# Designed miniproteins, single chains, continued (5), part 1

Every score and structure here is a prediction.

Each design is a single chain, and the fold is of that chain. pLDDT is the mean over its residues in the fold that is shown.

## One batch from the design tools (miniprotein)

Design m16001
Fold by ESMFold2-Fast:
Structure m16001 (fold): chain A 56 residues (1-56)
Amino acid sequence: SKLDLATAAGAALAQGRRDEAVALLVEAGLPEETARALAASGDPGVVVTEARKLLA
């Protein structure tokens, strides 16, 4: 599901895998610019929370 992809993106970011986190957020349905902005925060919790709001 889109929410599972958002959770996976947060996990990827926690591991320092920013490009993978961006790819997962784009696959979930976020625009690439939005995905990059969220990943640039560097905070996995913020990424999961904000991505889930945008995907709901």
Scores: mean pLDDT 85

Design m16002
Fold by ESMFold2-Fast:
Structure m16002 (fold): chain A 77 residues (1-77)
Amino acid sequence: STMEEIEELLAAGDFEKAEELRKKHIERVEQTVAEMLETMNLSEEEKQRLKESFNEAIENFDKYFERLKAEALKKLG
């Protein structure tokens, strides 16, 4: 749903709203991971793996967002 909304906003050229939704999505994910790290009985190795998986997911999301934005700009310019 959030990804579909971002894709629609980028396709419409509404980059400000797309970026706002991206930031809100990242903030929600960061808060969820922080709560998991605080409340779950995780080993240090499990905490490290969770942090690495989170960082990879954010990096992949950012690459996807920038790709969609570039494609939208190419169509609008």
Scores: mean pLDDT 82

Design m16004
Fold by ESMFold2-Fast:
Structure m16004 (fold): chain A 67 residues (1-67)
Amino acid sequence: HMEELVKQADELLKEAIEAAEKGDISRAVRLFQEAVDLLMKALNLSYREAARLVTERAAKLIQEKKK
């Protein structure tokens, strides 16, 4: 189901943001790439389109985080 794959991508992005906050940049990059790949498959997007969407979703998730 396409909705499930998009939800999985958002979970990967949350994990990537947490990894980045902990200073594990290499893990954060790997999780971002996995989210891009998942959205390419879920929405039949090109790499450029999926990377843009991942960036937008990540920005939104960061805004939702409270200190």
Scores: mean pLDDT 79

Design m16005
Fold by ESMFold2-Fast:
Structure m16005 (fold): chain A 71 residues (1-71)
Amino acid sequence: DRTARLYTHLKAAVLKSQGKEGDMTLAEYAERAGRELGLSPAEIEEALARVIADTGASRDFGVFDLPVSAF
């Protein structure tokens, strides 16, 4: 499931970026990574909302610019 892949990728990005200066917001990263995975905007928002709920990070949380191929 591509949506589950995005969720796993976003959660890993949040955890790896904890206590560090990020390159972009979690919301911006989700849009780009989701597009790379061929997901619709609705599927991207679903994965993003779930990551926010599970990690406590905000949409504006700083994350590193990690390539999707890194996961």
Scores: mean pLDDT 77

Design m16006
Fold by ESMFold2-Fast:
Structure m16006 (fold): chain A 89 residues (1-89)
Amino acid sequence: MSEEEKRLIEEAIKKLASNPDVELRLEGNKLIVTYSDNPEAIKAVNEAVGLLLLVPGVKVEEEGNVVTVTFADDPELLAFVREALEKYS
C-alpha cells in the first residue's frame, strides 16, 4: 500500500470518527458509515467519501443515511483501516 493511500484512508477515517453523529462499523472489507441528517455529519461523510474514492479499488454505495465503502480484499490494507479506526474512534 502506498503512502498516499495510507494518507487518504487515515484522513477519511479521522473525519468520520471525529463526528459524534457518524457511526462506523467494519465488516470484512466493508466500512459501513451510518450518519444523521445534520449538516456537520453530511459534510464529514461527503469529504471522507471524496478522499476514499481516490484510493484504487475502492467502491462506494449510498442508500439513504448509510454509506458502504468496499476496500480491496488486501490484508495489509484492511489491517491499516482497523488501526486507523482504533486510533480515531
Scores: mean pLDDT 85

Design m16007
Fold by ESMFold2-Fast:
Structure m16007 (fold): chain A 60 residues (1-60)
Amino acid sequence: MLEKLREALIAGDFETVKKLLEEAGYKVEIRRVETADGVVSAELKMDKKARELIHEAAEL
């Protein structure tokens, strides 16, 4: 799991990140913010445990 989570994070694939965390039993929400210039950014809203898994995957 952590390896796949790391790959999804590197790729910026927030849908896969959400899917992997939800399969592990964590709740995750994806928020998108678009500026007037058409620049889109995404923010993941998650509980502390899901955030800890992301940290572990990043350190892998």
Scores: mean pLDDT 69

Design m16008
Fold by ESMFold2-Fast:
Structure m16008 (fold): chain A 65 residues (1-65)
Amino acid sequence: SAAAEAARAVAAATPDPGGRAAAGMASLTKEQFGAEGGRAAALRGADNSSDPAIRAALRATAEAA
């Protein structure tokens, strides 16, 4: 899907390895549980992370979903 492609692009463009891993995980969750499940998981992950790079990557992934 376009949203999954956008999430992969965000993961690839994120220079921080933790941020890339978080974006990749959010993309996988979206593919496994649907767009709403993936978006919700990404936003929850962003809110619960103290790492600003991971928060930004997950937030961007949720916006792409």
Scores: mean pLDDT 63

Design m16009
Fold by ESMFold2-Fast:
Structure m16009 (fold): chain A 69 residues (1-69)
Amino acid sequence: ATADIQEGQRLIAEGEEIRKRGIEEALGMLDEGGPKSEALQLAVDAAEEADALIAKGKALIAAGQAALA
């Protein structure tokens, strides 16, 4: 259904934003002289969360498209 496609697109966009913000936060922490391990953990956590949301979004789009066929 179109609702699944819209939700999937929203999740992909949200995941991409989380990844971008995580990287920016990690780089900001390093620039401010923060601990490298914490900066890396922020980036990893953001990437994992983003990957999960993007995968879920893609699955919803595929399911929605299949339901419309």
Scores: mean pLDDT 82

Design m16010
Fold by ESMFold2-Fast:
Structure m16010 (fold): chain A 60 residues (1-60)
Amino acid sequence: MVTIRIRSEDIRKLIAAALIIIGDFPEAKVEIKGNELIVTAPDDPEIIKFLEELKEEFGE
């Protein structure tokens, strides 16, 4: 399992990212804590790449 964190002051961005992740990778687990989205997913290079791309788009 890999854990990726996406931080944003806009909660709507975190919610949007969470919905995209769940839609494409239902095996992933997502948690929102304050201004941070915590994603736990399988150690799949395709999933990791996708999550890193979302982090660039929705993070900070």
Scores: mean pLDDT 80

Design m16011
Fold by ESMFold2-Fast:
Structure m16011 (fold): chain A 64 residues (1-64)
Amino acid sequence: KEEDEKKIEELLEKHKKEYGLTPVEEEMARIILEIQISGKWTKEQEEKLNKILEELEEKKKNEE
């Protein structure tokens, strides 16, 4: 719903300013907020989070 999407964007902007999120962390936070607002944990959202976590792990390995 459009109203829920607006709330997610507002919370995401606040988190970005407060914690200085990277683009990957911002995407992760958006998915988490969608789950919290909808009250539903879907397989699609779980798969998206797992892909983001995999990208973060790969980045940590390549940090050096």
Scores: mean pLDDT 72

Design m16012
Fold by ESMFold2-Fast:
Structure m16012 (fold): chain A 73 residues (1-73)
Amino acid sequence: ELLLKENKISEAINLAETLLNQGKYEEALALLKQLKEVIKEKKIELSNNQKAKIREIENQMLLDGHIKVEELL
């Protein structure tokens, strides 16, 4: 169960990165918001690697001006 959830989260993170790289920043942001909501509601513990990748995507979107700091919360 935990392993299956981690795999799904990793796939979602990879998809968000792919969407960002394709310039689909609105879709990437929507996916990240959904991912964060699922993590919060299900109290999922992320690996350090998963946390780092989410942070990298969020930082990239912030630097490119597609999101505000408030939207990272």
Scores: mean pLDDT 72

Design m16013
Fold by ESMFold2-Fast:
Structure m16013 (fold): chain A 92 residues (1-92)
Amino acid sequence: SMKARQAAKRLIQQAVDAGAEVRVEGDGDTVTITVEGLDPISLTALALEAIGLSLDGVEVEVEIKGDTLIITVRGLSPAEVQEVLDYARSLA
């Protein structure tokens, strides 16, 4: 969906702006955003923002593994997945 695409792009941009190392992977209707290198306060803030998007009807899952934040965004078309991947690549 357009909301899921916008949510994924926003989360990627915020992670990059916070100085994180960001890896983005696409599989089917899903984009997985892996965020590393954030301090605990910045990581918590980004996780809460992703959870907020889930409450607004975007299919978002958030997982914290040590100092790594993993955000999974679902409900994208193949074209929307590609747009998110291209966007992430443009920020590298």
Scores: mean pLDDT 85

Design m16014
Fold by ESMFold2-Fast:
Structure m16014 (fold): chain A 55 residues (1-55)
Amino acid sequence: SELEEEVKKGLEEYYKVRKEDLKKEFGEEAVKKFEKLWEEHKDELLKERLEARLS
């Protein structure tokens, strides 16, 4: 759905900005940990964000 596509775009932008911020503040190791956690939880995050948008 269009709502799901918009939420996915928002999550992609969040991911990009958060990686840049983490790299500046804590370096590459923090980025690697974040990337691993993101890949493990991205589907759950998408579901949570969609539910929040519908409330």
Scores: mean pLDDT 80

Design m16015
Fold by ESMFold2-Fast:
Structure m16015 (fold): chain A 55 residues (1-55)
Amino acid sequence: SAEARERALELARERFLAGGLDEATAEQFAQWDVDTALAEGLSAEELLRRLEAAR
């Protein structure tokens, strides 16, 4: 779903920011990670579950 994808992007971005990346780079890397996971066959819901569990 769009909501799960947006939340996954938010969590991925937060993780990159916590790792010391600037906002623009964190946004780019988060988008690449989410898009790559979805392209590899992961659902947005499953990706969100994994990101929530990794916190």
Scores: mean pLDDT 81

Design m16016
Fold by ESMFold2-Fast:
Structure m16016 (fold): chain A 87 residues (1-87)
Amino acid sequence: SMLEEKLKELEELVEKAVEALRAGDLETYQKVLEEIEKLVESIKDPEHARKLLQHLVEKANASTDPLEALVYLAAATMVQERLKELE
C-alpha cells in the first residue's frame, strides 16, 4: 500500500540521518532531513499522516539510542505539522 511504501522510505531515511549524526556529517544529516520533509509533504491523506505520526512517536519512545530518538522526534514534528495542514 502507499502507506507501507512511505513507512519503508521514512525508516530508511531515519537510518541514514542517524548514521550521518554518528559520523558527525552535519551536511549529509541536513540533506536527509530535507528528504524526510519532501516525503512528509507528499502525504495527502490525514489518516496516513495520523498513522505515520503514531508510528514515529512509538519508535522514538522505544529507542534506546538517543540519536535515533532525536531523529524520530524530528520526523514526528514534521508529520504533526503536515497533519494540521491536511485537517
Scores: mean pLDDT 87

Design m16017
Fold by ESMFold2-Fast:
Structure m16017 (fold): chain A 90 residues (1-90)
Amino acid sequence: SEAKKKEALEDAKEMLKIAVEQLYEAGVVSEKEKEELLKLIEEDPKKAIEKIEELLEKFEAPSLEQDIQIGMARIAVSVAKLSLEKAEKL
């Protein structure tokens, strides 16, 4: 149904917003980059996933706290990918 497709898409966007917040708290992205990623999540969540994954692959965590935040971002992106795939199949 269209309602379930919309719900899955919104779930994906919510998880991506959590990932972006964790990247910001970890110092991976600036406030400006955070706002640009949040805009991209609303406009093109699939492209947002690609950019966030690229950031996660290139970042070296200098502390345990940042490593945990990056781990949380990785989980959020994985959940977002599953939710977006579900939305595309509905």
Scores: mean pLDDT 84

Design m16018
Fold by ESMFold2-Fast:
Structure m16018 (fold): chain A 55 residues (1-55)
Amino acid sequence: DEEAKHLAEVSLENIESLPKSGIKNAIEELEKAIKEETDEAKVKAAKMVLEKLKS
């Protein structure tokens, strides 16, 4: 899914520019968004970003 990959790349780039405390908050918000979001492309993108940040 090209759209989800593009969204993940943009989100990851923005998150990587944050301080460590901001990255931790972003991880928490991504986990919450995955649980509450109904847009499958956004959920998939959030999961991809979360996986990369936790790796």
Scores: mean pLDDT 75

Design m16019
Fold by ESMFold2-Fast:
Structure m16019 (fold): chain A 78 residues (1-78)
Amino acid sequence: AEAEVRAALAELVALLRANAEAAKAAEEGPGAPELRRADELARRAAEALAAGDYERAAELVREAGRLAAEAIAIAQAA
């Protein structure tokens, strides 16, 4: 159960980081600061997972997801 949660969170962190990195490479326009913040939180989530703090990792993944959504909304409004 705990190992399954860790694996799922690690997969989400990797996906968020890959998406953020690809988007930053392609775009320096509106929403870029929010996307950079999302990437920073995803990196911190990876560190929390490595430390065994799954609750903290889950919180950071949720926050990174919210910022990524905000970045998309800002880019679409521009």
Scores: mean pLDDT 73

Design m16020
Fold by ESMFold2-Fast:
Structure m16020 (fold): chain A 65 residues (1-65)
Amino acid sequence: SIEEEARRAAEELGRRTGVEAGVVRADAEKGLLAVSVRAPDVSPELKEEAERGAREITEAARAAV
């Protein structure tokens, strides 16, 4: 499912960037997906990468429906 794929992608993003990342909300029928990233004490560069990754995951999930 798109939710499962998004969850795996968020876990991989967290593993790569060291931030806490996960799927907060998903509705496959409406193509709604929210990915949360938590980066309490990371560099601006790493925070930007995590936010970009979260957007990419959300867009990919939305395109899959």
Scores: mean pLDDT 67

Design m16021
Fold by ESMFold2-Fast:
Structure m16021 (fold): chain A 60 residues (1-60)
Amino acid sequence: MEELEKLVEEGASPEYIADTASKLLGVPKTVFLQVILAGIQEKLSEKEIQERVLELARKL
């Protein structure tokens, strides 16, 4: 989890955070892509989308 938190602090793209979370947790990247797409549709900032990906990763 520290790896993902560091990526959010460094301003890594939501897609890169999702890819890293998928590999770290052994879950399909599509789970995180749905959160990213929802955030884009809601016109959230990149940082808010990054934080949503991190929150989902913490719950898995």
Scores: mean pLDDT 80

Design m16022
Fold by ESMFold2-Fast:
Structure m16022 (fold): chain A 66 residues (1-66)
Amino acid sequence: GPMQEALREELLRASREGVGAVARGDYEAAIRHFERAVELARELGDEAAEAGSRRGLETVRQLKAQ
């Protein structure tokens, strides 16, 4: 339905913004975007998208620690 479509579009936007922030070295922004992506994937009940977003978040946290 329209709500699920809006949540999916927001998830894709959060994921793109997270990747863009990583490319700029803005790890604080990347963490916020991937945390948002995890929450949106949970709201959608999309386990694969949640797992992917969590891996993105873990990778960014590791990059920030280096």
Scores: mean pLDDT 88

Design m16023
Fold by ESMFold2-Fast:
Structure m16023 (fold): chain A 92 residues (1-92)
Amino acid sequence: SDAQLRQQFIQFGGLLRQNLSTAQLQTIFALMGLPPVRADDTDAQIGRRLYDWAVANGFRTVRELADAIIDRLKAAGHHGLALRVRRVVQQM
């Protein structure tokens, strides 16, 4: 359901916040063309922005968004950050 999907993206946002630095999150958001991460952003705000972007771009799961992030990170040479994103989504 849409409510379950939204909750999964909020959980993903929270896990990213817990496992990544603000600079690493800013790198991801920039590569995906997302609005910049703010220092005062909450886990829920990060997750909602990821959800809105994913839905607008035809992604229906956190896994699809995470795979797109991982591919772009690898292409940009951020292999360690790509692995961290993979580990975050595997916790779900």
Scores: mean pLDDT 84

Design m16024
Fold by ESMFold2-Fast:
Structure m16024 (fold): chain A 80 residues (1-80)
Amino acid sequence: LDPQEAEELRAEGERLFEQGRYGAALPLYLRALDILIEALGPDHPAVAEALRLAGRVYEAMGRHEDAAVLFARADAILAG
């Protein structure tokens, strides 16, 4: 998978998030996350960043339990 595709998905997701289009932003961030996991492995810092971005979208949507799972995973990666 192309890392540039993950960056393009993240950029479009961020644009939609800034416009309050959370339901449209979420699938783009999740696709970027999947690409990064396949390319870099599940414990890479770039994956932690993608998890935080997706978690932020879930929080904005009121899906606090889904967000908490993603934030916990991101924190675990960064803690070592």
Scores: mean pLDDT 84

Design m16025
Fold by ESMFold2-Fast:
Structure m16025 (fold): chain A 72 residues (1-72)
Amino acid sequence: MSEDEVSQLVAEIIRAVLAGKSPEDVRALAEELKAKNPNVTDEDVQRLVSAAEAGDVEAVTRAAMRIAKKAL
């Protein structure tokens, strides 16, 4: 997975949350990140989805950025 692909998926996750997309849409994007990068764990995906379910945009952004750093 390239840095550009990671940045694109992270931006899509943040945009999905800001657009009021469902937690399942956020999970799908996080699972795509995990499928393309073995350093992303089930815990990382679950943390991101839980933040999205809570509607906490700051927590979503923080979790997504943590995943991006692991993928680089």
Scores: mean pLDDT 75

Design m16026
Fold by ESMFold2-Fast:
Structure m16026 (fold): chain A 68 residues (1-68)
Amino acid sequence: GASLARALVRHDLTTEFGLSEETAERIVELLERGDLEGAIRLLQEHGLSEEEARRTVEGAVRALRLLS
């Protein structure tokens, strides 16, 4: 369900990129609202390149769609 998808995306963001759980949760909230550019921008503010942020968002959106 959605809770599992959110937990997996947050875990990946915290383990792969060293983001706080609070930042990871904010990114998931933006993705659930369809604000993909907002999520990309927030990831870049926390040290990801634009390319890394876009790929991360693409993967997260896929995970949320498949597990929701």
Scores: mean pLDDT 81

Design m16027
Fold by ESMFold2-Fast:
Parts: C-alpha cells; sequence; structure tokens
Structure m16027 (fold): chain A 85 residues (1-85)
C-alpha cells in the first residue's frame, strides 16, 4: 500500500441558533479520517433525539469541507468546517 499522507486539520463547529463555537485540532490524520471524525462530532452535536440529522455540503475542496447539519425535529443547525492546516 502507498503510505497515506498525514496532515493537521482544524474542525470548527458553529451552532447557528445559539452562536456557540467549538474548535478541535486533529494532528497527524488522513483527510478521510479527519472528515469522518468531523461528521461524527457534528452529527452528535445536532441530534437531540433518535432522528438522523440532514446534511448539506456548502463547500468541498481538497483542503476544506463546509457542511450544514440540521435536526429536522428540533430545527437545531450546526455549521461544520474542516480545514487542512
Amino acid sequence: MLPEELKDFRITLEDLVTGERREFLVKGASRDEARALGLIIGATAVVEHTTRPESRTLEETDDKLVQELVDPKSGRRIRLTLEEL
């Protein structure tokens, strides 16, 4: 297998209802690992019930992913930003 290139990533969660922000630094991860972790963190933050959140990709490039996550039952909205450092 070709070695996977490991990078540092910043994951930012913005609660669009409360304005609360949380940042996570992920060091020495692949893009797929960082994206998977970001999506899990974002989904966990928005789900208040057993309802699966709706996701919308706002921006996706090799270096940056921006998604909006919405709980359709509560209307809670979180913007997830994943950025390669």
Scores: mean pLDDT 72

Design m16028
Fold by ESMFold2-Fast:
Structure m16028 (fold): chain A 81 residues (1-81)
Amino acid sequence: MLSDREQADLLVKEAEKLEKEGRYKEAAELYVEAGRLYERAGDLESAAKAYFNAGDAYDKAGDVLRGIGLRLRGIGLELEG
């Protein structure tokens, strides 16, 4: 069974592959899940990075409002950590 951090690392790798394929919405969803798992693991720096990547991917998918929300979440985690 993988730890939360190990699962998050695998999700980031899959999201990066999906981004290279232009599958931005699916990549963004995996980055969000990775961010949640990094938060659970207490890795706020990796969680913030995952949420920033999710925001960028949602922007590329045309979901600008969701992109803004995820960047704000990432900023909030940087202020907490």
Scores: mean pLDDT 86

Design m16029
Fold by ESMFold2-Fast:
Structure m16029 (fold): chain A 68 residues (1-68)
Amino acid sequence: MSKEELELEVELSLAIMAATIAEKAGDYEEAAEYYERAAELAEKLGDEELAEELRKKAEEARRKAEEA
């Protein structure tokens, strides 16, 4: 694993954690942004399946944010 790949994996893990925390707190706009960032990081790592799952979570969070 390169230093760049390790940095991407760390950022991915942190983004998923941040999204989950924001979602549990009801901060759906913030959760959607973190899930979108996590999806981009997953794509850069070649994990298309995870990226698709994270994009779905971002869409769900955005839908919840619109329920103001």
Scores: mean pLDDT 83

Design m16030
Fold by ESMFold2-Fast:
Structure m16030 (fold): chain A 55 residues (1-55)
Amino acid sequence: SKEDIIKELKEMIEKGASSDEIGKKLRELILKNKLTEEEAEEVSIEILKYIEEKL
């Protein structure tokens, strides 16, 4: 689900994954889970917001 993808990416961020690694994993999960363009945008916004909150 979209929520599971967000959870996995947030866990990677907490473990110190680079922005490049997060972007690669996001693209992989979008393709694997066949997310719509709208769902992919929602996940991307949530992850970017989470990264900005940590800075």
Scores: mean pLDDT 81

Design m16031
Fold by ESMFold2-Fast:
Structure m16031 (fold): chain A 75 residues (1-75)
Amino acid sequence: SEEIWKEAELALLMIKGHIALKNEDYETAVKYYEEAIKLSDGKDPVAYENLAIAYEKLGDTEKAEEWRKKAEEIR
Protein backbone atom coordinates (compact mmCIF):
# COMPACT_ATOMS: atom_id res chain seq x y z
CA SER A 1 0.00 0.00 0.00
CA GLU A 2 0.96 3.67 -0.26
CA GLU A 3 1.33 3.76 3.52
CA ILE A 4 3.94 0.96 3.57
CA TRP A 5 6.04 2.73 0.91
CA LYS A 6 5.75 6.01 2.81
CA GLU A 7 6.95 4.31 6.02
CA ALA A 8 9.92 2.73 4.18
CA GLU A 9 10.85 6.05 2.55
CA LEU A 10 10.63 7.83 5.94
CA ALA A 11 12.95 5.25 7.54
CA LEU A 12 15.44 5.62 4.67
CA LEU A 13 15.42 9.44 4.95
CA MET A 14 16.13 9.20 8.70
CA ILE A 15 19.02 6.78 8.06
CA LYS A 16 20.47 9.11 5.39
CA GLY A 17 20.16 12.03 7.82
CA HIS A 18 21.98 10.07 10.55
CA ILE A 19 24.78 9.16 8.13
CA ALA A 20 25.12 12.83 7.12
CA LEU A 21 25.34 13.88 10.81
CA LYS A 22 28.08 11.29 11.44
CA ASN A 23 29.98 12.61 8.41
CA GLU A 24 29.58 16.18 9.76
CA ASP A 25 27.66 17.04 6.58
CA TYR A 26 25.13 19.10 8.49
CA GLU A 27 23.57 20.83 5.46
CA THR A 28 22.79 17.43 3.90
CA ALA A 29 21.42 16.20 7.25
CA VAL A 30 19.06 19.23 7.34
CA LYS A 31 17.75 18.35 3.85
CA TYR A 32 17.00 14.72 4.72
CA TYR A 33 15.33 15.55 8.05
CA GLU A 34 13.22 18.28 6.41
CA GLU A 35 12.08 15.73 3.80
CA ALA A 36 11.29 13.26 6.61
CA ILE A 37 9.22 15.91 8.42
CA LYS A 38 7.25 16.70 5.25
CA LEU A 39 6.66 13.00 4.53
CA SER A 40 5.50 12.33 8.13
CA ASP A 41 3.19 15.40 8.07
CA GLY A 42 5.15 16.75 11.03
CA LYS A 43 4.30 13.78 13.26
CA ASP A 44 7.83 12.46 13.91
CA PRO A 45 9.39 14.19 16.96
CA VAL A 46 12.71 12.38 16.36
CA ALA A 47 13.06 14.09 12.97
CA TYR A 48 12.53 17.50 14.63
CA GLU A 49 15.11 16.69 17.34
CA ASN A 50 17.72 15.62 14.78
CA LEU A 51 17.00 18.66 12.61
CA ALA A 52 17.61 20.82 15.72
CA ILE A 53 20.95 19.05 16.29
CA ALA A 54 21.96 19.68 12.66
CA TYR A 55 21.11 23.39 12.93
CA GLU A 56 23.01 23.64 16.23
CA LYS A 57 26.08 22.12 14.53
CA LEU A 58 25.70 24.69 11.73
CA GLY A 59 25.75 27.45 14.38
CA ASP A 60 22.08 28.37 13.91
CA THR A 61 21.05 28.27 17.57
CA GLU A 62 17.74 30.09 16.97
CA LYS A 63 16.53 27.49 14.44
CA ALA A 64 17.83 24.68 16.67
CA GLU A 65 15.73 26.00 19.59
CA GLU A 66 12.68 26.44 17.33
CA TRP A 67 12.81 22.83 16.09
CA ARG A 68 13.44 21.48 19.62
CA LYS A 69 10.26 23.27 20.79
CA LYS A 70 8.30 21.75 17.89
CA ALA A 71 9.56 18.28 18.87
CA GLU A 72 8.25 18.78 22.43
CA GLU A 73 4.86 19.96 21.12
CA ILE A 74 4.26 16.69 19.21
CA ARG A 75 5.65 14.18 21.78
Scores: mean pLDDT 84

Design m16032
Fold by ESMFold2-Fast:
Parts: sequence; structure tokens; C-alpha cells
Structure m16032 (fold): chain A 75 residues (1-75)
Amino acid sequence: KKAEEHLQKGLEALEAGNYPEAIRHFGEAIKADPNYAEAYRLLAEAVRKYAEAQGTPVPKALIDEYEKKAEELEK
């Protein structure tokens, strides 16, 4: 499954601390399966970790949108 493949690659990038690559793969997972709740959760985490690693403000509104979307998809 292409969505699952991207999720796996995103997780590998996230574990390696390569947040831009993780964000890209989780985004591709969502593109392949827009109902992939787990991909939205992981995208939110990767975005937050990237902002923290860069010392930039955490984009809380964007993270909240991804987390809300994941919650909605799990109904």
C-alpha cells in the first residue's frame, strides 16, 4: 500500500531526526489515503518537532488542525 509505505518511510525519517523528510512522507501518505488518521497525527508530531529543533515558534494552529482531522477520521 503506497500510503503505508510513505508512513513507514516517514517514521524512519522521524526516528533519524530528519523532520523535513518525515513531514514530506507523512504528507504523501495523506495524499495517497486522505482518511489515514495515523498519518495526520504523525504529521502534527513531525511539524512540532521540526519547529522545536529549529528554535522557531511551534505552528500550533496547523498542528491543532491535523490533530482534529485525525480525531474526526477515527469516528
Scores: mean pLDDT 83

Design m16033
Fold by ESMFold2-Fast:
Structure m16033 (fold): chain A 82 residues (1-82)
Amino acid sequence: MENLRKGRQALLAGDYETAIEYFEKALAEDPENVEAHLMLGEAYLRLGEYDKAIEYFQKALALDPENEVARRILELAEEKKK
């Protein structure tokens, strides 16, 4: 999971475009990775790309319907899009 780790480091540094590239690589390696979907959503949310953020949070919640973090962040992203 090196791409997921590097993506998180880029996200913490505020380099959202680089974070997205690494999280996309993580999803290419593991398309059902819930954390990678959540992190892509977070990076897009930070960039103000609300539609993209919502799409990734919805995918994360579809993979893990009991994920309370995914549910709460999805609600916040949908509210920001209004």
Scores: mean pLDDT 83

Design m16034
Fold by ESMFold2-Fast:
Structure m16034 (fold): chain A 66 residues (1-66)
Amino acid sequence: MTMELNQEMAKILQETKDETPEKRAEISELAGKVALLKLSEDILTEAQKEELRELQARLEELLKEA
């Protein structure tokens, strides 16, 4: 599980390697937040579930535009 998360993060960083360090940091931060929320998905409040959905959508759009 942790190994696969590290590989996914490495892939994101590789896809965005030509972007500015700040933009890459933003993508990494969003991906990290999504991963942490998904690990705790069973105990999330409704507000946190909405945050997870919003963060996933924002991360996906950001990666699509990167």
Scores: mean pLDDT 71

Design m16035
Fold by ESMFold2-Fast:
Structure m16035 (fold): chain A 111 residues (1-111)
Amino acid sequence: MYEEEAAKAAKEGGKEAGGNEGGAKAAGGAGRGAGREAGKYGTAESAAAASVSGVGGEVEALLSGGGTENGAKAAEEAGKGAAGGGETGGEEGAKAAARGVEEGAKRGAEE
């Protein structure tokens, strides 16, 4: 449920990015929202690792499962959503979304 919302927000932000500067800001905002939801259910580190490392680093986030299993899964899905949105919105959109997820995850974990 929550991980689906996070992934959807990240994908929509990445599409809006469309490879331009204004779109990259939108992707970053969507990523922050997605990361914030993921961070609420686990540790900021697991959510950030999933988003920053992208699909390649999700195994590390799962292995580090210091938070709840739900938190690790939400972080993984948020990271996948950010990466998927960036593929349609361009490389800059993907990076902005991933950074947003990392920043949002830290904020979510603090709340």
Scores: mean pLDDT 51

Design m16036
Fold by ESMFold2-Fast:
Structure m16036 (fold): chain A 65 residues (1-65)
Amino acid sequence: PIVPVKLEDFSEEQLEYLREFLKKQKDLWPSAEEIQELAKKLGASEGAVTVALGALRAEEFKKNA
């Protein structure tokens, strides 16, 4: 079962936290353990965090394309 999650479901503060995390990882995809840790810190599901990270990465690439 996959629950749809949108970037709009996250606050700007949560999105900034995820963007800073991606910058620190040098655009490397986070490990499963790191996703679990992010989910706990943001009060979200692992699936929701994974979707948000993918969407933020795509948004960042659009600015460079």
Scores: mean pLDDT 70

Design m16037
Fold by ESMFold2-Fast:
Structure m16037 (fold): chain A 62 residues (1-62)
Amino acid sequence: GEAAEIMLKGGASEEMAKRVEEAVRAGDADAAQGEVVRALARGEISPEDAQKVGEVIRARAG
């Protein structure tokens, strides 16, 4: 999905991108946002990419 693609291009791990996509598919916006916050805190994605992923999560699961 789009959220996973943005995360992978930003430098997040495949496992983290899969967890975000699974949470979005389950309609669990809080779980999906939690994974994005962890990636941002680790420096694995930029703040700009985190914002884009957050918008996708809100559109699909929020």
Scores: mean pLDDT 80

